# Designed miniproteins, single chains, continued (2), part 97

Each design is a single chain, and the fold is of that chain. pLDDT is the mean over its residues in the fold that is shown.

## One batch from the design tools (miniprotein)

Design m7593
Fold by ESMFold2-Fast:
Structure m7593 (fold): chain A 57 residues (1-57)
Amino acid sequence: SAARAAEARAKLSPETAAVLREVAEKLRKIGDGIQAGLEARRAGASLEEARKLASYK
């Protein structure tokens, strides 16, 4: 739950909390790319096209 996540963050140092926020943002962006690749495959795109959407330009 959001309450448990907030409580866990409150116990961290400001520096540790900042690093965890950066990691979470990077993971979110990676997840978005993976989802775009999967949706492209579902729509009939090639594996090569899906990989481009998931990992590079």
Scores: mean pLDDT 70

Design m7594
Fold by ESMFold2-Fast:
Structure m7594 (fold): chain A 71 residues (1-71)
Amino acid sequence: KQEDLDILAEASKRAVEELKPFIDEVGKEARERRKTARTPQEAADIAGWHGERVAGPVARAVKKAYEELKK
């Protein structure tokens, strides 16, 4: 169990490193969108969009890296 968790942690690190340019680009877009937010609700909606935009690609990259490390 702990060994599998350590592999998952390593896969997560590799996935974030691989996707860093994408994460940085989406983060930049989120910051630009936050400048247009006029209410706390609009800011929350932007945060939700930012999370959803990143979560899918990161989850897929983690799964791929985990499968590659689990040989």
Scores: mean pLDDT 80

Design m7595
Fold by ESMFold2-Fast:
Formats: structure tokens, C-alpha cells, sequence
Structure m7595 (fold): chain A 72 residues (1-72)
């Protein structure tokens, strides 16, 4: 959990620096360790959208929303 969150934070840093491919890989690794990390799903979606992969991004946003709704 903490390791997955750390990877997601590094992914966010890579995304801010414009390293979208590295950010995607870091978020994918975070999700491999914690598949229900809604924050990482949403952030991966944002990276994919920035890369023009809107359909894939929308799928991840929907997954993140479903997890947040279930937790509420």
C-alpha cells in the first residue's frame, strides 16, 4: 500500500516534468501493487488523456469513480 502510493507519487512528479511515458509506467506499477487505488487510476487516466488516448482515459476515470462511490 505505502509502496504503491510512493510509486504513484513518483508518477505524478514525472507527469509534471512532462515525462508522460515514465509517469504511465510508474502509475501502472502502483496499480499492479494496489489495483483499488482510485487516485492512481485517475492520475493514469489524466496521463493517457494527455497522450490523446481519451477512450482509455475515460475507462480509468470510470473505474476510479466506481471505487470512490463504493467507499462512500
Amino acid sequence: MEEARRLAEEGRRAAVEGRLEEARALYERALALDPENAEALANLGAVLRAQGRDAEADELFARARALLEAAA
Scores: mean pLDDT 82

Design m7596
Fold by ESMFold2-Fast:
Structure m7596 (fold): chain A 67 residues (1-67)
Amino acid sequence: SERDLVLRLIALKLRKIGLELELERLEEKLKKTTDPEEKEKLEKEIKELKEEIKKLEEEIAKLEEET
């Protein structure tokens, strides 16, 4: 039903907000980090998190097309 689709969209949007807040936290840590090894670790985590956010945006867009 359209209602189930809307509830799924809300759930995905809330998940995206959570990941965006975590991304912001990691980017702030990266700005404060001087150790090259820790920078590489944070950059990898940031990259993976950006990929997860992109996947969620694609899922949201696909569901919005189905309405």
Scores: mean pLDDT 85

Design m7597
Fold by ESMFold2-Fast:
Structure m7597 (fold): chain A 65 residues (1-65)
Amino acid sequence: LSKEEKIKALSEAVKLAAEGRYEEAAKLAQDAGAFSTAEAIRKAKEGKASLDDVENAALREVIAL
């Protein structure tokens, strides 16, 4: 995936997680290679992480691109 495609996928994954669509969000992040974001989304589904944790994981992965 290009940098732009990864950023778009991460933005959409965060949006899906905010809507409570955790499985779709985690899959989208994982397919984009954003494994830390996917893990944060799965933990959020289990009530073990906040949406802020998901947003922070996605931001760190965007910065690392």
Scores: mean pLDDT 82

Design m7598
Fold by ESMFold2-Fast:
Structure m7598 (fold): chain A 62 residues (1-62)
Amino acid sequence: LAERARAIAEELLKTPEGRRLLVRDLARALGMSPAAVARLSDEEQVELAVEAALREAERLEA
């Protein structure tokens, strides 16, 4: 899960469209504004995507 989430986030960061999708999805998952997420580094966005995926997996197993 973590490895797959990281790979997907890195793939999204390769295009302007993908970057917008990643920012939107992370903003929703974290309860942040899209502008706040867009200020994060690429590495920070990838780590947050991994954390969000792990939290979602835990929720689905409950």
Scores: mean pLDDT 76

Design m7599
Fold by ESMFold2-Fast:
Structure m7599 (fold): chain A 105 residues (1-105)
Amino acid sequence: SDRERLRALLTEFLTGMGVPEERAERVAEYVVDKLAGEHRALIEALRKLEQALHGQAELSDEDVELVARVLAAIREFDPEVFEHVMDMLRARNPELAERILAALA
């Protein structure tokens, strides 16, 4: 299902950022339940985010808004994981991190 694909992708994204697997799985489960209406669009936006962090893609404003919704849900559930992810994003792509922060306001 798209729900299971999104959960797996979020877990991989968070563990790739250095979040412990069991903690990443709990955060991912919360996010997929919170954002139940948009799983396919979120999968596509997160895949583009990963490509952008490797300099291989640019995010549209719609992609940034979808990523910001994921990060807002992470912040609600685990603010320490949110801060860690934002620090990692800022280190890899500071301009993209600022676009995401603006979408969170």
Scores: mean pLDDT 88

Design m7600
Fold by ESMFold2-Fast:
Structure m7600 (fold): chain A 92 residues (1-92)
Amino acid sequence: MREQLLRAAEILREQAEALEAAAERLRESHPEAAALARRLAEIARRGAREVEEAVAAGDLAKAEEILRRTLAEIQELGAENLEAAEALAEAL
């Protein structure tokens, strides 16, 4: 549903903001976690924008594909950086 995809994009934007705030807090104490947070925030913001653009174009299937790809990228990046992801989770 269109509303569900737009809500997912909104959540991705909110998560990006939380990640950027966490990155600033962790910059001195856990620089690897701060770097991970910034990368995750970039992926989330890009995904949110692309989902919104696909929804605006009326292509809900593309919006769903973008959302799934974005979530997979976030999961993969976290899995590749487990120690940094654990430190980041403690800050969120």
Scores: mean pLDDT 86

Design m7601
Fold by ESMFold2-Fast:
Structure m7601 (fold): chain A 75 residues (1-75)
Amino acid sequence: ASERLAKGIERLRELVEKEGATEGLVIALQMQAKEAEKLGLHEVAELVRRAAEAMERGDVETAVEYLRKAAELAR
């Protein structure tokens, strides 16, 4: 369900804000983007992928912004 995906993205956003840009969180975001694609939520998947790219650059603020948008859209 989309609500489950929204909850998952929101938990990852909280971890990103707390732990910063870690390799494990980048992998977790890539997995969530694939789950969104499987559900047909292509815009959500794109936002989560952009968050992962921002994390790889160490841009935590931009990653958090994309994840907030993705979670709202996934509901």
Scores: mean pLDDT 84

Design m7602
Fold by ESMFold2-Fast:
Formats: sequence, structure tokens, C-alpha cells
Structure m7602 (fold): chain A 80 residues (1-80)
Amino acid sequence: SEELRELVEEAIEAMINKDYEKLEEIVEKLGELYGLSEETKERILYRLKYLYENKPIKTEEQKKRVVDDLSEYLESESEE
């Protein structure tokens, strides 16, 4: 979704700037948007940090992959 893409882009910028407080704020917004548990939010935070550290995001294709991966994860965890 558009909201997920925007939040992921903000999270990537927060990682680049070492603004972990902002990153946690973004994960909280994701939790509100998708109705996530605290444990799920912690897993998302870990996944975002892991992806950034191991695969620095420099291209739109890399951003799209992160959004797609996270979207699939969130949709599998959310109840319709």
C-alpha cells in the first residue's frame, strides 16, 4: 500500500541518519495501521535493521523489495 511504502521509506531514512527513536515511532505507526502486537512490532524493527545492515538500500528496486516483503509479512499477521 501507499502508506506502507511511505513508512518504509521514512524507516530507511531514519536508519541512514542513525535516528532509532524515529525508527521506533515508524514501527508504532505500522502497528496502529495493521493492528500489530508488541511482539510483531519488535520483529518488524529487527527485520528492518537486519535488512539495512546486510543490504543497504540505494535503489528504487531495493526499496520495492523491502516494501513487498514487509507487506506480505504484515498481511500474513493481520486479521481481515
Scores: mean pLDDT 71

Design m7603
Fold by ESMFold2-Fast:
Structure m7603 (fold): chain A 82 residues (1-82)
Amino acid sequence: AEEYTKKGEEYYKKGDYKKAIEYYKKALEIDPNNKKAWYNMGLAYEKLGYPFEALRYYLLADPNNPKALRLLEALDGFVPPV
């Protein structure tokens, strides 16, 4: 789990957010309670322009996560009815 989380962080730093997500998914397949991997998945999705996916992963990491609260406030008023 730690090896894949570190590989994800390396790709994130290089700007390869899709590869970062791939490695974070592998970390979570080994340890689904890895809050750091959930949080880092949120960061990668936010960089790819998927703020709702990012919010979901931040909340899975920690419902009281400051990043999740900030992103929720930024998305305030965006309420598609479907």
Scores: mean pLDDT 75

Design m7604
Fold by ESMFold2-Fast:
Structure m7604 (fold): chain A 94 residues (1-94)
Amino acid sequence: SASEEERKEISEKLLENLDAFLESFMTDKSLSEEERLEALERLKGLLEKFMDYILEETKKELAKKLEEFLEKNKDKLSEEEKEKIKEIIELLKS
């Protein structure tokens, strides 16, 4: 198991990275739908890789941020993008 200090550091960095990712994902209009789906898949893979290191409270916060992002942007996201984000939310809740 990772130390509590390592888990706190990783959790904080993942929260910061998620905020930056979500802002970039909505502001970068140059990305194709395929590239956007690949970016979401990379985010999912990153979270899966570090899942055991993420604090339980941080998993809840990450899931909440993604749920709020979905609701705020539901009319701007493709159905495929929404499904991929839902997969990530379910992963964080598992």
Scores: mean pLDDT 85

Design m7605
Fold by ESMFold2-Fast:
Structure m7605 (fold): chain A 100 residues (1-100)
Amino acid sequence: SFPSDYTPDLKDGESREVEGESLSDASHNLLRLRRRDIRDPEKGIVITTDIGTVTTADGRTSLAVTVGGGKTFEDARALAEELGRENGADSLSIPAVLPE
């Protein structure tokens, strides 16, 4: 999983690498994140996506996508799954509630 304390403040299209200890297993991880924002204010759609690659100290690599926003939870989930597939993510994190 992505520890929240390793999520950098990124703008749309930006990437950053951070190195640190995982909150889950105390392993050192290299985190590379890319932010994508998709907005349609007339439809009330705001999708913020952090696409990350985690490389653990043992050389293992995992892909994850975190997504928030959308007019409904179902719309946000469907868009998150589509974005995950487009970016080759093997895991997705989707919020249980939509941000206001």
Scores: mean pLDDT 45

Design m7606
Fold by ESMFold2-Fast:
Structure m7606 (fold): chain A 55 residues (1-55)
Amino acid sequence: MKLSEEAKEIAKKIAEGLSKLTGIKVSPELVIKNAEEGGYSEEELREMAKELGVL
């Protein structure tokens, strides 16, 4: 499933949050790929970003 443009921006924020949390560089492309493979909705990504404190 392709993510919307807004969902891709949220995925970038999630990647930033994960990079800060782990100290390891997490690419936005990895988060987008995982979200598309997992069938994540924009709302689910938004919830994850809020939990990471990046939204």
Scores: mean pLDDT 79

Design m7607
Fold by ESMFold2-Fast:
Structure m7607 (fold): chain A 88 residues (1-88)
Amino acid sequence: DLDKKINELERQMKELESDKETAKEFFAQMLAIKESEANALARVGAEDAAAYRKAATQHVDALTNETLSILEGSINRYKLMAEKLRKE
């Protein structure tokens, strides 16, 4: 049943879109923790507080971009599969 396969792919795409939003929230919280750590280092006069903030931000951004890229790739793959099935 083509309709069942298409509906399953659409369900999986919706779940992956939800996973993207959850991942964004998770990494936003991680970034907030790292910014709090950088602010604490700055308050105690740590010379490299700005360098730590930059490195931590770059690390979280890299993890965010990699995770979102993987999820978006999966969504696009399922979308193409659903479109192909709709044409048959």
Scores: mean pLDDT 84

Design m7608
Fold by ESMFold2-Fast:
Structure m7608 (fold): chain A 62 residues (1-62)
Amino acid sequence: SKRDLLLKGVSYAFLGLAYEVEGKLKEAAEYFKKAADLYKQAGDDKSAKYYEEKAKELEKKA
C-alpha cells in the first residue's frame, strides 16, 4: 500500500541521515536514493525530490 511505501521511505531516509552524521556520505546517498524512490512510488513527489537532491549533493562530496 502507499502507506507502507511511505513508512519504508521514512525508514530509509532516517538511515541516510544516520550515515551522513557519521560521515559515511556514499552510504548516506544510497539510502537517500532508496528513500526518494519509495516516496515517488507512494506519490509523495515533494519528499522524493528533496531526497534525490540530497543524495546528489552527497555523491558530489564523496
Scores: mean pLDDT 85

Design m7609
Fold by ESMFold2-Fast:
Structure m7609 (fold): chain A 61 residues (1-61)
Amino acid sequence: KLEELERIVRELQAAVEAGDQERFHELTRKLVALLEEMGLLDAVRGKTPEETVRIAREKAA
């Protein structure tokens, strides 16, 4: 789950930089679903992708 989260965040950031709107929407949906499954959605609200990964890593430890 943590490895999947990190992969999604990295791909999401790349999609934003590339202006790929459809990829961005798909990855955002996957990210939200994964965060909800991990119980982290509330904890990462308003955080950067990098902070989201850090929080998830702390919870996995």
Scores: mean pLDDT 73

Design m7610
Fold by ESMFold2-Fast:
Formats: C-alpha cells, sequence, structure tokens
Structure m7610 (fold): chain A 63 residues (1-63)
C-alpha cells in the first residue's frame, strides 16, 4: 500500500542520516534530532504529514 511505502521511505531516510553522521543510537537527543531531520526530508519528498507524525511518535516511544 502507498502508506506502507511512505513509512518505509521515512525509515530509510532516518537510517541513512544515522549512518552518514555516525549518530549514537543510545543518545536520545541525537536520535530525536536525526528523526526530525529525516521527517523534514520526507515532507519535502511528499510523504504525508500524518505518516511523518506517526514516525516521530514511534521514535519518541522507542527512547
Amino acid sequence: AAEAAARERVGRLFARIMREENVDPSDPEAVLRTAQRAAEEARKEGVPDDIVDRFLAAVRASL
């Protein structure tokens, strides 16, 4: 479904930035900043705001 593809896209953007900037996954502030950057890039690529908001909520819940 289109929603599943959008969720995968924002997740891949997040993983890419985490890897490229060597973000420590145990640092909640750094992880949240990276998730917010991935969210911004996903919105620019046309991912719906509700998908992005759910992604950010999931990241916060994982910390």
Scores: mean pLDDT 82

Design m7611
Fold by ESMFold2-Fast:
Structure m7611 (fold): chain A 80 residues (1-80)
Amino acid sequence: SKEEILEEFIKKILEIARKNLTPEQVSQVELTLNFLLDKFKKGELTPEQVLQAVRNIAKTFPDEAREEILKLIEEAEKKL
């Protein structure tokens, strides 16, 4: 399902965040990603809107981590 694809996607983004960001920054990212997932589950956001929001969040990451996130977004877009 689209929900399972987005949940797995968000889990992978959080793994990247934990490897590349401070604990405080990880908490901020986790809060934002959980907010996006909750809005999607309520029908308030499309999958495409969630992926676009994550693309914007990726801009705050270091270059190597950002490229990894952009690759995961492309993979998720193909499954959705």
Scores: mean pLDDT 88

Design m7612
Fold by ESMFold2-Fast:
Structure m7612 (fold): chain A 62 residues (1-62)
Amino acid sequence: SDKEKGEKYYKQGEEADKAGDYETSIKYYQKHVEYFEKAGDEEAARKAREKLAESIRKLAES
């Protein structure tokens, strides 16, 4: 399902973030947002956008 794909992309983004690879993390979190938006889960999509914004901030600070 779209929700399951979104969750898998989130995990891949978390692994990249732990490795300090914020560019790769951002790409996975962007896919995470896209799949939750497709799933129609407005609350999950909003939280996903906040996580994406945080990762972008980390890249800018690095």
Scores: mean pLDDT 80

Design m7613
Fold by ESMFold2-Fast:
Parts: structure tokens; C-alpha cells; sequence
Structure m7613 (fold): chain A 67 residues (1-67)
């Protein structure tokens, strides 16, 4: 399903990058959406909820640090 594919993509990122590298990448993604006029807090909350729904707890912990 779509959720299974998305979980696999996140697991792939977690396998390739350190927490510090992932945090930097997430900040760049948030800054990109901010430049488009999105509220950065809403973008963070969206990704946090998505990571938790997929059970990718390590990613959720990294995203929490951005609050």
C-alpha cells in the first residue's frame, strides 16, 4: 500500500543518514516550505504525525527536536 511504501522510504533514509544529517535535511525541507508561505510549525506537526502513524519512531524523535 501507499503507507507501506512510504514507511520503506523513511527506513531507507534512516539506514543511510545519521540523526544529525537527517535533522539538517528536515530543516532544509521546512525552510523550503516556509519560503512558499507555509507555517513552519504546521509543516513540522504534519511530518511528526506522519512519522508516528508509520511507526518510524527514530524519525519522530528527530522531528520533535525541531519544535
Amino acid sequence: SHMERLRAEFERLLARYSDEELEKMLKQIIDYYKSLGFDPDEVIEYFLKLARELGVERLAEIIEKLK
Scores: mean pLDDT 82

Design m7614
Fold by ESMFold2-Fast:
Structure m7614 (fold): chain A 80 residues (1-80)
Amino acid sequence: SAREAAIEAARPAVERADRAAAEAIAILREKGDEEALKKLHERLGEEQRRLKEAIEAGDAEAAREAAERALRIAEEAVKA
């Protein structure tokens, strides 16, 4: 189905984003940077919403793009 295709298209980036997000959250918690942690959760929550909408629409391109943006957000947070 188109929904299954969208899930599969996003899967590699989603898995990488989840790992990077977990690392970023752990680092920010260790630093006690509550503001950065809140902003990270808000930004990742927006991309999670876009990913869900893209999957529901069967839009594999949009799903992949949302997952790629989440990955970039998480990787930026790890480096900051």
Scores: mean pLDDT 86

Design m7615
Fold by ESMFold2-Fast:
Structure m7615 (fold): chain A 105 residues (1-105)
Amino acid sequence: SVTQSPSSVTVKEGETVVINSTTSEDKVLNVSWYKQKPGEEPELLIYNVSTRAPGVDSRFSGSGSGKNFTLTISNVKKEDTATYYSKVTTEKGTLWGSGTTLTVT
């Protein structure tokens, strides 16, 4: 399984948000992070744990190793209001994280 914390968070514009992803799975091969808004296609933000996807704002960064990974969103903007998902690739296949819903006020 892949569990994200917090499950939901509300912050003010300009704050920094840290989303944690923890897996029970042995040997993580890759981690990517996605932004999902209702009615929109999921947007790839980070791949290979820490590599920012083309066109993604430098406010988004990824880090982590072993079984624990983080997505950091600095200087949050109202357009960052969305649900964020980690995607963990293992030798047995791909698992989606439980999701974190971010609201920016």
Scores: mean pLDDT 88

Design m7616
Fold by ESMFold2-Fast:
Structure m7616 (fold): chain A 71 residues (1-71)
Amino acid sequence: SLGDAFGAVSDAFQNKAPKEEQTKALQAFLDALKQQGASASSYQTLLEMAREIGDDELAQQAEKLLEEQLK
């Protein structure tokens, strides 16, 4: 579920998992948001977290989806 995907992201970040695992969790969260639909706030959270770990590719994807949601 979307909540489970976000929970995995939170867990990876809190446990200071390797950057690769943090990125993987964020990718799964992005996929869940795209498949189940989500509010602008969810895409904003993804964008912030992607920027936090320096993943420009994920940040760009999140930003585009946020813009589509807000119009």
Scores: mean pLDDT 79

Design m7617
Fold by ESMFold2-Fast:
Structure m7617 (fold): chain A 81 residues (1-81)
Amino acid sequence: MPFDPNALSLSEIIADPRRQRILRLLLEGKSQREIAEELGISQSTVSRHLRALLEGFGVRDRAELVRGARALLIDRSLPAD
C-alpha cells in the first residue's frame, strides 16, 4: 500500500479544540446535524473536521471513529478537556 495515513500523529489531529468538541459529541451519540446545531456551524464544516478525524484514526465511518475514540479514552490518550 503506497500511503500510510496512520503515520500522522493522532495527538496533532485531536489537538484542535473544535475537533475535540466534535469527538466528544460523537461519543455522546450525536449526529452530524446535532453537532452542527450544538457548535453553531454548518454540517459541511462538521463533515470536513470529521474527515480529518477519520483519516487520523485510520477509520472509514463515524461508528468506527467512536469505537477508536472510546479505545483511546480507556488508554487515557486524550488530553484533559
Scores: mean pLDDT 69

Design m7618
Fold by ESMFold2-Fast:
Order: sequence, then C-alpha cells, then structure tokens
Structure m7618 (fold): chain A 75 residues (1-75)
Amino acid sequence: SHHDLGVVLLGEGEKDFAAGNYDTALAGYELALRAFEAAGDREGQRRALLGIGRVYEAQGNLAKAAEYYARAEAL
C-alpha cells in the first residue's frame, strides 16, 4: 500500500539522516511525503515534512527548515 511504502521510505530517510547522508535522507523523506499524500495519511505527511525540515536545519538552511515545519503544523 502507499501507506506501507511511506513507512519504509520514512525509515530509510531517518536512517540516512542519522548517518549524515543528508541528500539521500531528503530524497527518502520527499518520496515518503508523496506516498503518504497518495494514501491520504496526514500523520505520515506530517512526519515526512518534519524529516525534511530537520535535513534543511542540519544543512544550515534555517529558512527552508522553518517553511517545512510550518507545513507540518498546518496539517
């Protein structure tokens, strides 16, 4: 299912983030977001958006991080 795919992709994004592989983590979180959107899973979408925000924050892009955190809070 799109939900199950989202969960797997979210987990891979979190693993890549923990390893410092920020570009791969970002790609994983963006794919997870799309999977959760297809599933209609707002909680999954929120988790993916928070993951994207954390990647941008770790890269020093605080403006993009704030935008993604705001999108997560709006869900």
Scores: mean pLDDT 90

Design m7619
Fold by ESMFold2-Fast:
Structure m7619 (fold): chain A 56 residues (1-56)
Amino acid sequence: SKEEALKEIEELWKKYKEPRIEEFVKETGIPREELEKEFEELKEIILKRLEELFEK
């Protein structure tokens, strides 16, 4: 249950971030590596928060 929920969140995160990263790379020329790093950090924060909620 918890692991499945985290998997679903990861899938949604991919769906959320990938179109945005691709668009920003195309439109602004911002390095993809830079954007991916920022999104990875944000994802970790979200996942940690969810872990706490499930452990409650």
Scores: mean pLDDT 73

Design m7622
Fold by ESMFold2-Fast:
Structure m7622 (fold): chain A 61 residues (1-61)
Amino acid sequence: VEELAREMAELMRKGVPIEEVIERIKEKLIKEEGLSEEEAKKLVDEASRLAAATEPEALLP
């Protein structure tokens, strides 16, 4: 989950819209891990949540 969150944050920093980032990570999970679309979506939602928490606010605590 943490690794997925970092990957999502990197894509967002490159200017990829969050919706496209979600789709890319979801596809990767399905292909690489063999997860169902539902399971991949749950992981992406959690990772997206974590990535958003890191990026928008000061990552500095």
Scores: mean pLDDT 69

Design m7623
Fold by ESMFold2-Fast:
Structure m7623 (fold): chain A 66 residues (1-66)
Amino acid sequence: MVTDAEITAAVGDIYLAIGKLLLEKYNDPEGAAEDFEKAVQLYREAGDTEGAKIAEENLKKAREKA
């Protein structure tokens, strides 16, 4: 059975995926940054250090384009 932390990380994965889509396909770096910020928070709550790092790197890229 999935844990609450696993569910939280999975929601983080969804925000990360939407953020990437906004940045790459819709050219919306501001919207992407908001979704990446949410992904970072969710990964940190889940204790997913690697997921948080990936989301932070994507957040930095989105902010540089905004």
Scores: mean pLDDT 82

Design m7624
Fold by ESMFold2-Fast:
Structure m7624 (fold): chain A 62 residues (1-62)
Amino acid sequence: MNLTLEEVLEIVGGSLSRREAEFIRDLINSGVGVDPGRVRFVEPDPERRNRLLEALKKVESV
């Protein structure tokens, strides 16, 4: 899937920073998707991780 940063920001409704949206874009475009183990590896903070996982699910639903 080839998503732009603007598309990711629109899908997540402004709850993420641009850097977090770029991270989501790169994960989706690399084919990683919503794998919780992969997200846990790159983001050890549980609050930020949960926010990223929710955003990934929204993006993958489109």
Scores: mean pLDDT 64

Design m7625
Fold by ESMFold2-Fast:
Structure m7625 (fold): chain A 91 residues (1-91)
Amino acid sequence: SEEGRRKYIERRAREILDLAEKVNNPFARELVEMARRIVEESRTPEERDRMIHKEAQRLVEKYNWPESFIPEVEALLRELARRLEAEAAAG
């Protein structure tokens, strides 16, 4: 279901944040730093979506994953960016 997919992505994003913050996992750190850069450098929703797509393509190419993984990586980066932006806005 769409709700099940959303909850799955939300759980993966939380696990990645925990791995980056608590155990300093290099891959998780790279994903969080990408999402942080997207939040900091994007000025519009359209620019953010463009940056998410570009970074998802780069990750899929870097790790030699199938191109069919691009939408899943985009969803994960988008959820990470949303969480980081909410945290930054809560100042």
Scores: mean pLDDT 78

Design m7626
Fold by ESMFold2-Fast:
Structure m7626 (fold): chain A 65 residues (1-65)
Amino acid sequence: MEEELKREAAKLITAAGIIGSAAWIDGSPESVVQKIKDLVKESIAALDKGDYEKAIELAKEAIAL
């Protein structure tokens, strides 16, 4: 259902954002942090287009980095 997919996408996007912020605070390479942020931004853009499944996939890719 749409609401469940949106909720899952939001959870994963939030987790990816937290991981990116934690990596930045912990002193991880700027290139890695920027890549995570770019993927999160693209995930949000996919949600805006109504493609929540794509948003979930991109957020998971950010987390896997």
Scores: mean pLDDT 80

Design m7627
Fold by ESMFold2-Fast:
Structure m7627 (fold): chain A 66 residues (1-66)
Amino acid sequence: SPEELLARARELLEKARKSTDPKEQFRYYSEAAQAFSEAIRAGGPDNEEARALLREVGKLLRELQK
């Protein structure tokens, strides 16, 4: 469900933030981005929040690649 996908994405985002390994951070952010994207495609009342968080994760992924 969109709610479960959003919850998983948030959990992955938190794991990325707590990690000190850039490779692990990149993996968790990438997985979070996929989960947010799937939540957005599935639709739901919190779709706008999922889009905002996906945008934030995209920025963080770009920062890790610099």
Scores: mean pLDDT 79

Design m7628
Fold by ESMFold2-Fast:
Structure m7628 (fold): chain A 98 residues (1-98)
Amino acid sequence: MSKEELELEVEAALHLMNAIIYARIAVKSKDKEEIIKDLELAIQHFKRAYELYEKLGRKDEAERVKKMIELFQKALDYAKNGDVEKAKKLAEEALSLR
């Protein structure tokens, strides 16, 4: 593996870790505004990980992250509409795909 490929894999892993941390904070929060903010941050980090996995040709990881993004986007929509319980359920479902 090249040094450049290794650096991209490390960057992808760090974004994936940060996304999971923010998603876990969102699921544990009781504040709607905090849940929305942390879900938005999680989605941003997942999108960065997805881009990096695509560049690396990691098709299975890219597909998994893409499915997680879709579920977290739905979770964010439910949270913004005040359905915090559905938002948390979808976020937990997305986290189970990792």
Scores: mean pLDDT 89

Design m7629
Fold by ESMFold2-Fast:
Structure m7629 (fold): chain A 66 residues (1-66)
Amino acid sequence: SMEEALAAAEELAARSPYVVIEVKGREVTLASPAGRRTFVFPDREAAREAAREIAARFPNAFLFEL
């Protein structure tokens, strides 16, 4: 869910110099030196919206679209 992805992004962003946000279809992956988490969304637009929201809220989180 969006709430779970945002909570994970907050944890990783606080514990890492950067977080890479990768969007692949319905999946959003958060990758950092502190850890990696993957979230599955109902559709591609929901995944993209979640990725954009994370990038907007955390200045050290960077969106890389595949």
Scores: mean pLDDT 84

Design m7630
Fold by ESMFold2-Fast:
Structure m7630 (fold): chain A 55 residues (1-55)
Amino acid sequence: SAAERKAILREIGEKLRRIGDATDAGIARARALRAAGASEEEARRAMLEGIAAAP
């Protein structure tokens, strides 16, 4: 139905917003870790873990 499509589109929009926020936070964390002397691999892992932990 039209109502079901509208609900799905809202849920997709909310998920995309949350993914975007988690991605920005993950990038910031990765940069901070690299500045502190962490390896590229460690920074990448921390970024991906942060994104995966997003609600």
Scores: mean pLDDT 82

